# Designs tried in a protein design run: designed miniproteins, single chains, continued (2). Part 38

Each design is a single chain, and the fold is of that chain. pLDDT is the mean over its residues in the fold that is shown.

## One batch from the design tools (miniprotein)

Design m5377
Fold by ESMFold2-Fast:
Structure m5377 (fold): chain A 79 residues (1-79)
Amino acid sequence: YIRAAAAFALGQIGDERAVEPLIKALKDEDPSVRAAAAYALGQIGDERAVEPLRKVSENEKEHARVRSLAKFALKELTG
């Protein structure tokens, strides 16, 4: 969907202004949008994403693919 493509594009640009919109996208109704947001936040590398990504990665009701991307992004952010 258009929203998932937008999240990926924001991650590719790497603009810190995208961090807050991407954190909100982690709560989107579409799992593809949440996955794109998690990936994009990992690419930007902003520490503000650490806590939101941790919550996503620990959410047992979340889609496995979204949780995996959130865990990957956390590893990139924390070293």
Scores: mean pLDDT 77

Design m5379
Fold by ESMFold2-Fast:
Structure m5379 (fold): chain A 65 residues (1-65)
Amino acid sequence: ARRVVEIELSAEALEAAADAIAEAAANARGDELRLVVGADASDELMARISAASGARVLREAEVAA
């Protein structure tokens, strides 16, 4: 069965490490990769990361208590 892997990233880290995020997504190889970004991340940033990585991108606000 495929696993779900969640990686928590700040908006600052996303802008600085977009290539590293894409590499992590490529290494998942059939696992469902979810990237959790800061609550104030823009829709454009989320779309860009999703397009580059192919991963599901979520705001931290969606998983906060």
Scores: mean pLDDT 61

Design m5380
Fold by ESMFold2-Fast:
Structure m5380 (fold): chain A 74 residues (1-74)
Amino acid sequence: MTAEEVAAEAYRAAAEGSYYAGKLGDSERQRKLTELAVEAGAYARRGDVESAQKKAEEAKRLAEELRERLREAE
């Protein structure tokens, strides 16, 4: 996976999670998702694909947790 692909994955996960967080009124986790996407992009620009991937995985995990919370609320 290229650094660009990893950054794109982190951005998508953050966008999805931010949508769920917004529906839940969870501004703290919405900010955390934005931070993770920014950090993943910064690592990717430096060629640190491993660290970028770790941040992308954290964003994906948080987005999934938020998706489950939203499903339970509906």
Scores: mean pLDDT 83

Design m5381
Fold by ESMFold2-Fast:
Structure m5381 (fold): chain A 67 residues (1-67)
Amino acid sequence: SELEKKIKEVEESSKRLVEAIKKGDREKLEEATKELIKSLNELYKIDPKLADEKQEEIHRRLEETVG
């Protein structure tokens, strides 16, 4: 389904962002951040509640990754 595809895109973008942060790769960090924002916005158009839940999960994960 379209929803499952958008969820997968968010998960993959989130994973790339975490990896970029851990490596300290600023160029990849900027690229991954743009991809994540785009995928979250697309998910939000289909299921706003799920997009909010995913955004909160990602935010928690990023806080633990950075410090």
Scores: mean pLDDT 83

Design m5382
Fold by ESMFold2-Fast:
Structure m5382 (fold): chain A 91 residues (1-91)
Amino acid sequence: MDKEELEREVEFGLIVMGLGVFKQIAEKGKPIDLELLRKLLDRAVELAPRLSEEERAVLLELLRELAELAEKNGDEEAARLAREAAARLEA
């Protein structure tokens, strides 16, 4: 594994972890910090062209779960941001 591939794998892992943290926050009915969410989603979209089909599927599942939880909590903006990021990942 070279440095470029390692940096890609680290970035993917950090994005998965970050989305998981937001999902846990939403599961507890706590508000999501929209600025931090936007930054994380931008990083996910930037990484998208370098992802495998399997890695992309993991992010899409997490984004769907996050959007559903945010909507249940009445956080329409967080749900919208997650859905828009999912659409960009599928493009």
Scores: mean pLDDT 87

Design m5383
Fold by ESMFold2-Fast:
Structure m5383 (fold): chain A 104 residues (1-104)
Amino acid sequence: MTAEEYLEKGKKAFEEGKYEEAKEYYEKAIKLDPNYYEAWLNLGVVYLEMGDYEKAIEYFKKAIELDPNYYAAYYNLGEAYYAMGDYKKGEEYYEKARELGKKL
């Protein structure tokens, strides 16, 4: 099983609302390829949906460290900070996502 195959299984589990299965698949993808920034982003999204905003932020920041132009990670950081009530940081990350992306 490749990192890409685990990422695809994780995406399917996530779409089906199977957050624990999605988490396991994304963690397996990361173990095979620790530089797989999309897997770090998707793991963060699982934690965001589970209400673990601190873990979500940690993983989104890891995705940005691996790819500083990954606008989806900045957008999701904005979502996480808004969910925590930090609207100023939420707006700062949404603005960064707008600079990097064509649609927000």
Scores: mean pLDDT 86

Design m5384
Fold by ESMFold2-Fast:
Structure m5384 (fold): chain A 58 residues (1-58)
Amino acid sequence: MQKEQDAATEAVREAVERTRDPREAGELTRRLLLERGVPEDFAESVARSVERGMRESL
């Protein structure tokens, strides 16, 4: 199983629970993924997806 994918799902859930601001959610997601040992490139991609998704769904 892809550990990065699992970490991404958990980080996104935590970020969305903590804030409703797309920019803050993206930044928090990136920080959470880096803390879990996910490569910065992947963490940044996930963070951008979270920010975009929240901005469109707000």
Scores: mean pLDDT 76

Design m5385
Fold by ESMFold2-Fast:
Order: C-alpha cells, then sequence, then structure tokens
Structure m5385 (fold): chain A 72 residues (1-72)
C-alpha cells in the first residue's frame, strides 16, 4: 500500500512522455542559466530546490492548459 502510494505520488510529480519534456528542458535551462554545472554541495542543494519548484510549476501549468482547452 505504501509503496503503491509513493509510486502514484512519484508519477504525479515525475513526468512521463511530453510532460517530462516540459520539465526537463526548463530544468536544464535553469541549471545552465545559474551555472549549476559543477558537482558541489551548494549546487546540489540549489538543484534539489529548482527540481521541486519546476515540477510543481509544470504540474500547475499543465492543469491550467487542460482547463483552457476544456473551456475552448
Amino acid sequence: AEAARQAAEARAGALSGEHRDLAVKPFNKKIEELGLTEDTPENWATVDKINFEIADEVRRRLAERQAALAAA
């Protein structure tokens, strides 16, 4: 039950197909823009924060886009 719930939450947070492409490209751009290409503890903490924020932002934007398409 716990493993299945975590998998479902991971699927909701971890993107698949086109959803992954929407997250991966902005994530890579943000990493490059901030110069987070070196393997340092400070960069690891920043990357984790950006990853979480990008995932949340993408989920929100996808929901907004689906609502807009349904309203059209």
Scores: mean pLDDT 63

Design m5386
Fold by ESMFold2-Fast:
Parts: structure tokens; sequence; C-alpha cells
Structure m5386 (fold): chain A 58 residues (1-58)
């Protein structure tokens, strides 16, 4: 339901940020792929901030 969706949004952000911080030197291959895909070596916060801003803008 709607309540679950709101909860997932917050949880998703936390999980993404934590995962990005953890997957630094252990997964160089994943880091390189993520950089090409997301345009940021560890843009966990960048993407979340951008998504939130874009949603609020329009």
Amino acid sequence: GAAELGRRGATSGAAGAEAAGLARPEHPDLVAEADKRGGGNSGAGGRIAGERLAAGEA
C-alpha cells in the first residue's frame, strides 16, 4: 500500500548509501561499472538528492 511505498523510499535510500560505502575497494569491477552507469563513483547521496529535487521541482 501507500504506507509501504513511503517506507520503501526511505529504506531504499539508506540501503543504497550503506551499500555504496561498503562496496569500495572490495569490488573494483562493480565500482567501475557503477560509475559508467550512474555517472558517479559512489553517487548514493547524489542520486537520492537529485531524485528528491527532481520530484519536488515538477
Scores: mean pLDDT 48

Design m5387
Fold by ESMFold2-Fast:
Structure m5387 (fold): chain A 81 residues (1-81)
Amino acid sequence: KKEAVRKLVLLSTGEAIRFIGDSLDSGDESLREKAKEIVKLSNEFLKALDEGDFEKARELAEKLAEVSGNPEILKAAEAAI
């Protein structure tokens, strides 16, 4: 579980940083909004895990994978639940 949570945080942070960089280079504000949503969803996922709300955690993991475009995030999240 600890390793899966670490992997999820690293993957989510990496995708958020990538979108922020792309937004700064292109001026596309929608990429910055995607980065903010990734940070928000990853924080809500960690809170749901801490509270034992595994149903909410699964829903947040699906949204996080969709917004980021990275299916490895969903695999890490499922392993953390």
Scores: mean pLDDT 81

Design m5388
Fold by ESMFold2-Fast:
Structure m5388 (fold): chain A 75 residues (1-75)
Amino acid sequence: MTPAQREARRALDALREAGLLENPQKKVGDKTVRELVADALRRFGATDEQVEAVRNAKSREDLLKAAEAAIEAIP
C-alpha cells in the first residue's frame, strides 16, 4: 500500500470503530457521512468513478465495500 492508501484506510477504520459508518445517509454538520468519506477519498487521489460509488452507498456494508475499492484506486 502507498502512504496515502494507508492513511485513508486508517481514517476509514477510525470512523468504523466510532460507529459513524452505520448510517451512510446520516448528517454530520451540513454533509452526510457518505459525502464526507467520498470527499476525503477524492482528496487522497481516488478516481471519480470510485468516489461516486461511495457517494451512492445505501448501507454500512456498501459504504465499506465502495471505500475499500476507492482506497485501492489511490496511486
Scores: mean pLDDT 79

Design m5389
Fold by ESMFold2-Fast:
Structure m5389 (fold): chain A 64 residues (1-64)
Amino acid sequence: SAADALRQLADQSKNPEAKSHLLKAADALDAGDAQTAATHIKKAAEAEGVSPEDIARKISEMIA
Protein backbone atom coordinates (compact mmCIF):
# COMPACT_ATOMS: atom_id res chain seq x y z
CA SER A 1 0.00 0.00 0.00
CA ALA A 2 1.02 3.65 -0.33
CA ALA A 3 1.05 3.99 3.47
CA ASP A 4 3.45 1.02 3.79
CA ALA A 5 5.67 2.54 1.06
CA LEU A 6 5.78 5.85 2.99
CA ARG A 7 6.82 3.99 6.17
CA GLN A 8 9.56 2.19 4.23
CA LEU A 9 10.81 5.54 2.85
CA ALA A 10 10.78 6.93 6.41
CA ASP A 11 12.94 3.99 7.59
CA GLN A 12 15.43 4.74 4.76
CA SER A 13 15.53 8.51 5.45
CA LYS A 14 18.53 10.01 7.28
CA ASN A 15 16.66 13.31 7.85
CA PRO A 16 14.63 13.27 11.11
CA GLU A 17 12.26 16.02 9.89
CA ALA A 18 11.49 14.17 6.63
CA LYS A 19 11.12 10.88 8.56
CA SER A 20 8.55 12.46 10.91
CA HIS A 21 6.50 13.87 8.01
CA LEU A 22 6.60 10.59 6.01
CA LEU A 23 5.27 8.70 9.07
CA LYS A 24 2.51 11.30 9.61
CA ALA A 25 1.57 11.03 5.91
CA ALA A 26 1.29 7.23 6.23
CA ASP A 27 -0.90 7.57 9.36
CA ALA A 28 -3.12 10.12 7.54
CA LEU A 29 -3.58 7.73 4.58
CA ASP A 30 -4.56 4.89 6.96
CA ALA A 31 -7.15 7.29 8.48
CA GLY A 32 -8.50 8.17 4.99
CA ASP A 33 -7.27 11.80 5.20
CA ALA A 34 -5.70 12.35 1.77
CA GLN A 35 -5.38 16.14 2.25
CA THR A 36 -3.34 15.81 5.47
CA ALA A 37 -1.23 13.08 3.82
CA ALA A 38 -0.47 15.37 0.84
CA THR A 39 0.56 18.21 3.19
CA HIS A 40 3.01 15.95 5.06
CA ILE A 41 4.41 14.51 1.78
CA LYS A 42 5.10 18.10 0.64
CA LYS A 43 6.88 18.91 3.93
CA ALA A 44 8.93 15.68 3.76
CA ALA A 45 9.98 16.57 0.19
CA GLU A 46 11.04 20.08 1.29
CA ALA A 47 13.10 18.61 4.16
CA GLU A 48 14.84 16.16 1.75
CA GLY A 49 15.42 18.87 -0.90
CA VAL A 50 13.32 17.03 -3.51
CA SER A 51 9.92 17.61 -5.15
CA PRO A 52 6.68 15.98 -3.92
CA GLU A 53 6.53 14.41 -7.41
CA ASP A 54 9.85 12.61 -6.68
CA ILE A 55 8.33 11.05 -3.54
CA ALA A 56 5.15 10.09 -5.46
CA ARG A 57 7.33 8.40 -8.11
CA LYS A 58 9.21 6.37 -5.47
CA ILE A 59 5.90 5.26 -3.90
CA SER A 60 4.54 4.23 -7.34
CA GLU A 61 7.70 2.18 -8.01
CA MET A 62 7.44 0.45 -4.60
CA ILE A 63 3.76 -0.56 -5.02
CA ALA A 64 3.92 -1.47 -8.75
Scores: mean pLDDT 84

Design m5390
Fold by ESMFold2-Fast:
Structure m5390 (fold): chain A 94 residues (1-94)
Amino acid sequence: LTPQEEADVWLALGLIALAVGNPEAAIRAFRKALEIDPDHPDRPLALTLLGEAYLKLGKFDEAIRYFEEALQVDPDNEEARRLLEEARKKKAES
């Protein structure tokens, strides 16, 4: 496998982990994907998914940071912007 193909496998494992309600496993998988291929074409998606996993764990500061990083890479990312707003709102409520 190329680094990109190996990172694709870790991204898929992270998505499965989120789907089955295991955000901690998802964080490990998405971090591994970005470590293997830091310049991966799906880096904005991986950063957004990391933010979502941290948001599910109630780790709002980490979630906000990853959504902001995703928006630096892809400013037109509607999903990252929506989730950033949600994370900021939940942090203010906590």
Scores: mean pLDDT 86

Design m5391
Fold by ESMFold2-Fast:
Structure m5391 (fold): chain A 58 residues (1-58)
Amino acid sequence: SEKIKEVAEELVKIVKEYGKDSEKAGEEARELILKAGLSDEEAAEATAIALQELDKES
């Protein structure tokens, strides 16, 4: 749970840095998830949390 939230926060930073439609943002996000050692289910949860946070940021 804590690891998933940490990765979600870093995913939000990546999207804010490069833009959500950026190919580089997608590559950086994938590398972060792989380096963090998340399962597919954990990665999906972290991504969902990040998208919720980005939605609140308009």
Scores: mean pLDDT 78

Design m5392
Fold by ESMFold2-Fast:
Parts: C-alpha cells; sequence; structure tokens
Structure m5392 (fold): chain A 68 residues (1-68)
C-alpha cells in the first residue's frame, strides 16, 4: 500500500541520515541527501520494486550524492 511504501521510505531516510551524521556530513546536507534517498525508495516501492531493491538503490544514491 501507499502507506507501507511511505513507512519503508521513511526508515531508509532515517538510516541514511544517521549514517551521514556519523560520517561528519553537516546536518542540513545530511537531511537533504536523506530526503532524496527516501523519495527514491518511495518511487521504487510504488513502481513495484522489492523493499530490498528500493533500500539498496536509495543507499547507493546517498553514497553518490555524498561524494559530490
Amino acid sequence: SELEAQIEAGRVGAEVYRELLAEGVPEEEAKQIANKAASTAYDLLMAGASVEEARKKAKELARKLKEK
């Protein structure tokens, strides 16, 4: 359901945010990257991707954005 996709996307976003803060990324930048990761996970879940695939792709995006 849409609600389940929102919950899972929120979990991915929270995980990414905590990981970025632990790596010393500034809070505002970490929040922006985490929000993009959550949105990516949500879009993938709504398109029928598995939770595992959505989480993997969202975390890959976060790593790429952090390195720019």
Scores: mean pLDDT 85

Design m5393
Fold by ESMFold2-Fast:
Structure m5393 (fold): chain A 55 residues (1-55)
Amino acid sequence: MEEIMEKARKSIEEYTKLLPEEEQKEAKEKVEKAKSISELVDVLQEVVGKITELQ
């Protein structure tokens, strides 16, 4: 995996830890399945949206 994608995945995984356990599992699977930066950005937006709703 390219270093940029690896760093992006780790950053998004840290954000997924702020979600409830059920949502966290789903989001983490999406991060693992993402093959491009664009897909990772999409997952990040989804995760941040859910975190904002919870706060």
Scores: mean pLDDT 77

Design m5394
Fold by ESMFold2-Fast:
Structure m5394 (fold): chain A 60 residues (1-60)
Amino acid sequence: MDAAQVQELVKKELLKLGTGDTLTADTIKAALESALEEAKKSGANPATIAKLEGLLDSMG
Protein backbone atom coordinates (compact mmCIF):
# COMPACT_ATOMS: atom_id res chain seq x y z
CA MET A 1 0.00 0.00 0.00
CA ASP A 2 1.19 3.54 -0.72
CA ALA A 3 0.83 6.55 1.61
CA ALA A 4 -2.41 7.70 -0.06
CA GLN A 5 -4.01 4.27 0.49
CA VAL A 6 -2.94 4.34 4.16
CA GLN A 7 -4.44 7.84 4.56
CA GLU A 8 -7.76 6.70 3.02
CA LEU A 9 -7.82 3.63 5.29
CA VAL A 10 -7.31 5.85 8.37
CA LYS A 11 -10.12 8.19 7.20
CA LYS A 12 -12.41 5.18 6.69
CA GLU A 13 -11.71 3.90 10.22
CA LEU A 14 -12.27 7.38 11.72
CA LEU A 15 -15.66 7.57 9.96
CA LYS A 16 -16.58 4.07 11.23
CA LEU A 17 -15.80 5.18 14.81
CA GLY A 18 -18.06 8.24 14.38
CA THR A 19 -15.23 10.48 15.55
CA GLY A 20 -16.06 13.54 13.42
CA ASP A 21 -17.51 15.48 16.36
CA THR A 22 -15.40 13.98 19.20
CA LEU A 23 -11.92 13.52 17.76
CA THR A 24 -9.53 12.86 20.65
CA ALA A 25 -6.03 11.36 20.87
CA ASP A 26 -7.64 8.11 22.08
CA THR A 27 -10.03 7.89 19.10
CA ILE A 28 -7.22 8.72 16.64
CA LYS A 29 -5.08 6.01 18.28
CA ALA A 30 -7.97 3.50 17.99
CA ALA A 31 -8.40 4.40 14.30
CA LEU A 32 -4.65 3.91 13.69
CA GLU A 33 -4.77 0.55 15.51
CA SER A 34 -7.71 -0.51 13.29
CA ALA A 35 -5.87 0.70 10.16
CA LEU A 36 -2.72 -1.21 11.23
CA GLU A 37 -4.73 -4.42 11.77
CA GLU A 38 -6.41 -3.99 8.36
CA ALA A 39 -3.01 -3.32 6.73
CA LYS A 40 -1.57 -6.53 8.23
CA LYS A 41 -4.71 -8.45 7.20
CA SER A 42 -4.52 -7.11 3.61
CA GLY A 43 -0.81 -8.03 3.30
CA ALA A 44 0.62 -4.50 3.27
CA ASN A 45 4.40 -4.27 2.94
CA PRO A 46 6.57 -4.11 6.11
CA ALA A 47 7.46 -0.43 5.49
CA THR A 48 3.78 0.60 5.55
CA ILE A 49 3.18 -1.45 8.72
CA ALA A 50 6.26 0.10 10.38
CA LYS A 51 5.04 3.61 9.48
CA LEU A 52 1.63 2.97 11.08
CA GLU A 53 3.31 1.50 14.19
CA GLY A 54 5.57 4.58 14.35
CA LEU A 55 2.53 6.89 14.22
CA LEU A 56 0.91 4.95 17.09
CA ASP A 57 4.14 5.14 19.15
CA SER A 58 4.48 8.90 18.49
CA MET A 59 0.99 9.54 19.91
CA GLY A 60 2.05 8.38 23.41
Scores: mean pLDDT 69

Design m5395
Fold by ESMFold2-Fast:
Structure m5395 (fold): chain A 66 residues (1-66)
Amino acid sequence: MKYKLTFKGSVTSYIGTVLRLIGEPNVEVEPLDENTYLLTYHGSKEEAEKLVAELKSRPDIEVEEL
């Protein structure tokens, strides 16, 4: 499953979240531009939906399913 993540604000405000995602099991993160990342999830759809719901709960993160 693939998701486009758009972070609002400066790199210093969201870099901790990006580093956490890189450390997550079954997660690949690829930078698309300065504040946009491609998240590829290799686990179950239920686990992906839980992770995405957690990210969507943050007002500084926009999540788009690809």
Scores: mean pLDDT 81

Design m5396
Fold by ESMFold2-Fast:
Formats: sequence, structure tokens, C-alpha cells
Structure m5396 (fold): chain A 58 residues (1-58)
Amino acid sequence: SSEIEKLMEQLREAIRNRDYKRLQKIVRELVDLSKSQEELDQIHAEIERWSGEEQERR
């Protein structure tokens, strides 16, 4: 949980900074750490939300 929380924070930062190389690495780590489909779905939902925010900045 704490590891996932740290990675989610870093993921949000990577999206905000448009650091797609770092983003890919973090997403892979989150997938590896997720123990259930439900947890993975939550991660995907958060990424979609942040991606929408990034798109709005263009």
C-alpha cells in the first residue's frame, strides 16, 4: 500500500511534468505491485483522470 502510494504520487508528478519515460517505468511497477483487478482498475482510473488534466493544459 505505501509503495503503491509513493508510485502513484510519482506517476502524477511524471504526468504533470510530461516525463513519459518515467511514467512508463512507474506504470510497470504499479502493475507489478497490484494484487487484484480492483486495485489495477483504481490505478487506471486515476491515470485517465490525470491524463485528462494534462490534455486540458494544451
Scores: mean pLDDT 72

Design m5398
Fold by ESMFold2-Fast:
Structure m5398 (fold): chain A 108 residues (1-108)
Amino acid sequence: SPRERFLAGVQELVDELRKLGASDDTIAEVEGLLGRAFVEMERIVKETNDIEEAKKRYQELIDEAVARIRELLEKDGSLTPEQIDRLVARARALLEEYFDELIKEKKK
């Protein structure tokens, strides 16, 4: 399911963060941000019938979530700039893929 794929992707991201030496506190905060973004994406899709408004709200949500993840990883200091860029891009891809699946499953 889309939900199971998203959760599996989050677990892969967490496993990579741990391997790269991110702190348990940083990992927990990244998981928390992704979990909150997940809930809010489901809410956006349920609350609006205007697909363009849903896309705008989701874009703002994802941009905010990935900016916060970047800030957390930079503050942690365990990762290189290149590692941070790759992990932030992966987090964005996870959120974008999940939103695309939610939209596809919403009424035609």
Scores: mean pLDDT 84

Design m5399
Fold by ESMFold2-Fast:
Structure m5399 (fold): chain A 58 residues (1-58)
Amino acid sequence: SLEDAMLLLVEAVNAFASGRPEEARKLLEQALKVDPSVLERAQGLLDAHPEFRAFFEA
């Protein structure tokens, strides 16, 4: 479950970096639905992608 949520979160980061914010949002929502703790558990990934963090924290 967490592993699947982490994979979806990585795909969300990649979608955002590719200029697809709507897809990134859907992937983020799916990751949170799979495991609501994924953002807390993925702090290292979020620290590496501050522009993505700002996107969903807005």
Scores: mean pLDDT 81

Design m5400
Fold by ESMFold2-Fast:
Structure m5400 (fold): chain A 82 residues (1-82)
Amino acid sequence: MTMLTLPEDHPIAKKLNKSVVTREELIELLTKEYIEGAELLAKRDGIVLSEEERKKIEEEAREEAEREVDGLLARQQAQAAA
């Protein structure tokens, strides 16, 4: 299982009250935050999301979360190598 160390001021680290998390744990949290953010923006703009649009948001949120987590892993590995 791949572990990540987050800066103490990272939003996710603050929510979890810990700086060391698993890749899967981070992906789940970021996916949830992305979905919630998209729903809030849609509500603000008066947009009603269909079932299909919600599914697309969930899929895109997961892909974005994976990209962000993989980016954090790459940065952590680069720092460890230095």
Scores: mean pLDDT 74

Design m5401
Fold by ESMFold2-Fast:
Structure m5401 (fold): chain A 62 residues (1-62)
Amino acid sequence: EEEKLEEIRKILEELGFSEEVIEKILEAIKNKDYDTLNKLLQENIDKLTPEAIDKIVQILSS
């Protein structure tokens, strides 16, 4: 669980997300707040690649 959050953090950092946005995304994942998570991802869709999305989904599904 925490290991998965750290892996997702590194992906988001590599994509150029700000620390504030990364913290909000990780908190939403931790709380299973999918509405907030989806909103944050949509607001930053220009920074997300299909490859990064697939990797994040794989981590969350493991």
Scores: mean pLDDT 79

Design m5402
Fold by ESMFold2-Fast:
Order: structure tokens, then C-alpha cells, then sequence
Structure m5402 (fold): chain A 73 residues (1-73)
């Protein structure tokens, strides 16, 4: 009953880190491509800072998901 529901939720949460990483990578790829296509090389340092910031936020989100997984166990 509730044990099966818990197992199902755990499977979903275990897949979230991969999905979040894939989404972050896709967003970064789109931004980088657009900057290069527009010849905005002047913005590459800002893009690198934004990429680092988004990667840090992604890592924090993954850690929160890991905590949620542990709570559901």
C-alpha cells in the first residue's frame, strides 16, 4: 500500500538529478550557441559566470532531492 507508493516516488526522485542536469546543459548550450551566432564574444566572460552560477544552483537542487529521497526511505 503506502510502501509501494513510497517505492514509486523513490524511483521518480532518483531520476530527477539526471533530468535536471540534462535541462541545465540544454539551457547552457542554447545560450552559448546564441552568443556565438550573434558574435557576442564580449559576453563570453559573463556567460561563464552565469554557467558557473547555474551549475551551483543545479548542484544545490540535486542535494535537496537527495535529502528528499532519504526522507522517503
Amino acid sequence: EEEKEKERLLKIYEELPEGIKALTDAVMSVIERRLLEEGRLDLLPEFQAERDSLNALTDKAIEEIKKKIEELK
Scores: mean pLDDT 77

Design m5403
Fold by ESMFold2-Fast:
Structure m5403 (fold): chain A 103 residues (1-103)
Amino acid sequence: SLEEKIEELRKRVDEAVDEAIAHWKAGDTSAAEGALGRALQAVYEMAKLLPSEDERLEFLEKALQEIADRLTAAGVAEARISWEEIDGKKVPVLELRFARPPP
């Protein structure tokens, strides 16, 4: 079902964010960036399942903010949501400044 697919994608986001944090703490910034990319891909795939642009944008802002909050709380990055104009429309984008990984 659609609901089951969304739940599977949400679990993939959570797992990928946890993986990104773990890799960053281990000093593997490349693996951390790869895991974060997988989390963002799952978020965009969930957004595509939503019927209206307004619902997609609201979902993206909330999902990206949750990722930003988790990365900030873990000390991985300073993260925030910015609204950028792409193809004449304002869309939420995750802005990241990674902290220095532990030695």
Scores: mean pLDDT 82

Design m5404
Fold by ESMFold2-Fast:
Structure m5404 (fold): chain A 91 residues (1-91)
Amino acid sequence: FSETGSLSEGEGTEAQPLTLTAPSRVSLKVTSGDGSLRLVLRDQATGETVLDETVSTGETASVILPPGDYSYQVTGVSGNNTYTLSATPVP
């Protein structure tokens, strides 16, 4: 899984589904911009927040998650930023 996007301050995605079939590293990288984005990941089975991080330009937040049904939401905290969200299986 890989998705790119751009968000300005006050913008956000709706909660989007993310299904993992294998243990995976989920990462948000802010690839360009002048501010920060917030990534929230939730486990759909439990409703638990598994990651809630603010990521500044040039930084990456990541977590390794087991297989399951998750949701993600990305919001613009400040500035105008581009990002890549990825989920890559781990051995």
Scores: mean pLDDT 81

Design m5405
Fold by ESMFold2-Fast:
Structure m5405 (fold): chain A 80 residues (1-80)
Amino acid sequence: SELDENIEENIKQLEEKLEEVEEMIRRGEDPEVVLDALDILIDAAKKVLEISKNPELKEKLKELIERARELKEEARRKAE
């Protein structure tokens, strides 16, 4: 389905953005900048999840959101 293909492309873009944020963390970027980037990514992933009807794609999105939340927790600890 065209919707599923578009969602798969969106997931790939979100995964690439998550990798960029992981690189920001490795570079020692400001935790506030990292947290903002992760919030934007999580919000975008949640919006894609709301329109997805494919269970496999929903699972991939949930896994991506969980990974982003884990990174957010790491960045929050470093901000202290």
Scores: mean pLDDT 85

Design m5406
Fold by ESMFold2-Fast:
Structure m5406 (fold): chain A 59 residues (1-59)
Amino acid sequence: DLGERAAALLREAGDEGLAAGAEHAAKNQDFSRARNVAEAARAVGLPEEVVEAAEALAK
């Protein structure tokens, strides 16, 4: 599950707020929220693997 993977990676990176956002976006097919989570992850400088997982939710 892409949402579970993105949330797990975001939590491992220390961002619980973005992890919760990713879970909500995946559960509700909220592509706008998924895009915002990916943009926020990139803006705060999280690892590329984490950003890619979040971006996958927006597709």
Scores: mean pLDDT 81

Design m5407
Fold by ESMFold2-Fast:
Structure m5407 (fold): chain A 86 residues (1-86)
Amino acid sequence: MTILINGTGLNDQALQSLVDGARAAGMAGATVSITVSGGSLNIRVDNANVGATMTVMGGLVEAMLQGANLTSKVEGDTITYNVVQP
């Protein structure tokens, strides 16, 4: 499975939670690419196993607890999450 995360207007706490979740996914054996520019981020997680998916979902939940709005789109084996702070 491939997980994509697009973040826009993120505060430092929401951005850090998403980055930490993605880095933990890499430690769980997934292939991870992270690009950060100001309050925006793009994360790609390839070969997401159960452990990698759980760490990514943990980061998304933390971002939502920090006030971020989450939308998702599923296309084949790819799930794209858009994370926006209002």
Scores: mean pLDDT 85

Design m5408
Fold by ESMFold2-Fast:
Structure m5408 (fold): chain A 104 residues (1-104)
Amino acid sequence: APSKEEIEEAKKIAEEKVKELIEEIKKNKEEYKKLIENTLKENKLDKEKLLKEAEEVGKKSKSELTEKLNKKAVEALMEFLETGNPEPVIEVIEELAKEIVKRY
């Protein structure tokens, strides 16, 4: 099993990488918006299909946290595409990172 020191070092690296990702999204928000729009279009995904998939995946996980975060992530993504505001997406990334770090 990894040592407590190795786990703490891995958490620190993960936090630094999440911070870098957040700064990158803020700096290049228009490029990320276009990337997401193109990905959704290529996969023929709309808001209703994404919400349904997120709900089904959440239910299969048997985790209330995963179900809540999946729904919040889709809502944040749709707001980013509609308004260009990346902050709800950033909040979901931060919440997901904190929960992953707490489990290890």
Scores: mean pLDDT 71

Design m5409
Fold by ESMFold2-Fast:
Structure m5409 (fold): chain A 58 residues (1-58)
Amino acid sequence: GPLYRAIKDYVAKTEGELTLKKGEIVEVLGDVDDNWWIVRSLKTGRIGFVPKEVLEPL
């Protein structure tokens, strides 16, 4: 999927969410709903849910 960058730190609040540090690159794997994506971290290879608002396209 397309590559996105974290614009701020995000700490996972529930199981299945992904913790990101500002500047980390993720691959978007799919839409969950209007506010959330499922992504893969390029740093760790882990897959999880993140809010769309913390990401910007590369």
Scores: mean pLDDT 87

Design m5411
Fold by ESMFold2-Fast:
Structure m5411 (fold): chain A 63 residues (1-63)
Amino acid sequence: AEEHTQKGLELLNQGRYEEAVEEFEKALEEDPNHEQAALGLVMALQKLGRDEEAQEVARRFKE
């Protein structure tokens, strides 16, 4: 989870949003409660204009 989260954040900073989504999703597959990975995924999805998916991820971590 941590390794994939760090890689996702690096990809986000490089503007590689699609690859960042993949890495954050891998982090959440390993640890579904990883809040930092979920926040990163929401940000990456918003950058891609995938706002509906970003909202779904955010909702899952509020409950």
Scores: mean pLDDT 79

Design m5412
Fold by ESMFold2-Fast:
Structure m5412 (fold): chain A 82 residues (1-82)
Amino acid sequence: VGALGETKKLLDIAKKHGLAKVFELSIEANRDNPVGTATFLTYLGDVYYKKGDYQKAIEYYQQALSYDPNNTKAKENLEKLK
């Protein structure tokens, strides 16, 4: 299962059950894969960025970088918001 497919499934769960459930499942599924967790959190940041909720976008990008400091997209988008 690719990270992109997993990220889409987790976002569908967030839409149905809320973000807390998605965090729980994402962390559990990716506890040994920080890159996968960072990819998911970066995508959540992008969703909030597009909605104009920059504070939540910043929080998700910062969390993504805590799992994978080399996530270029999270870094670039976070710099745009700060």
Scores: mean pLDDT 70

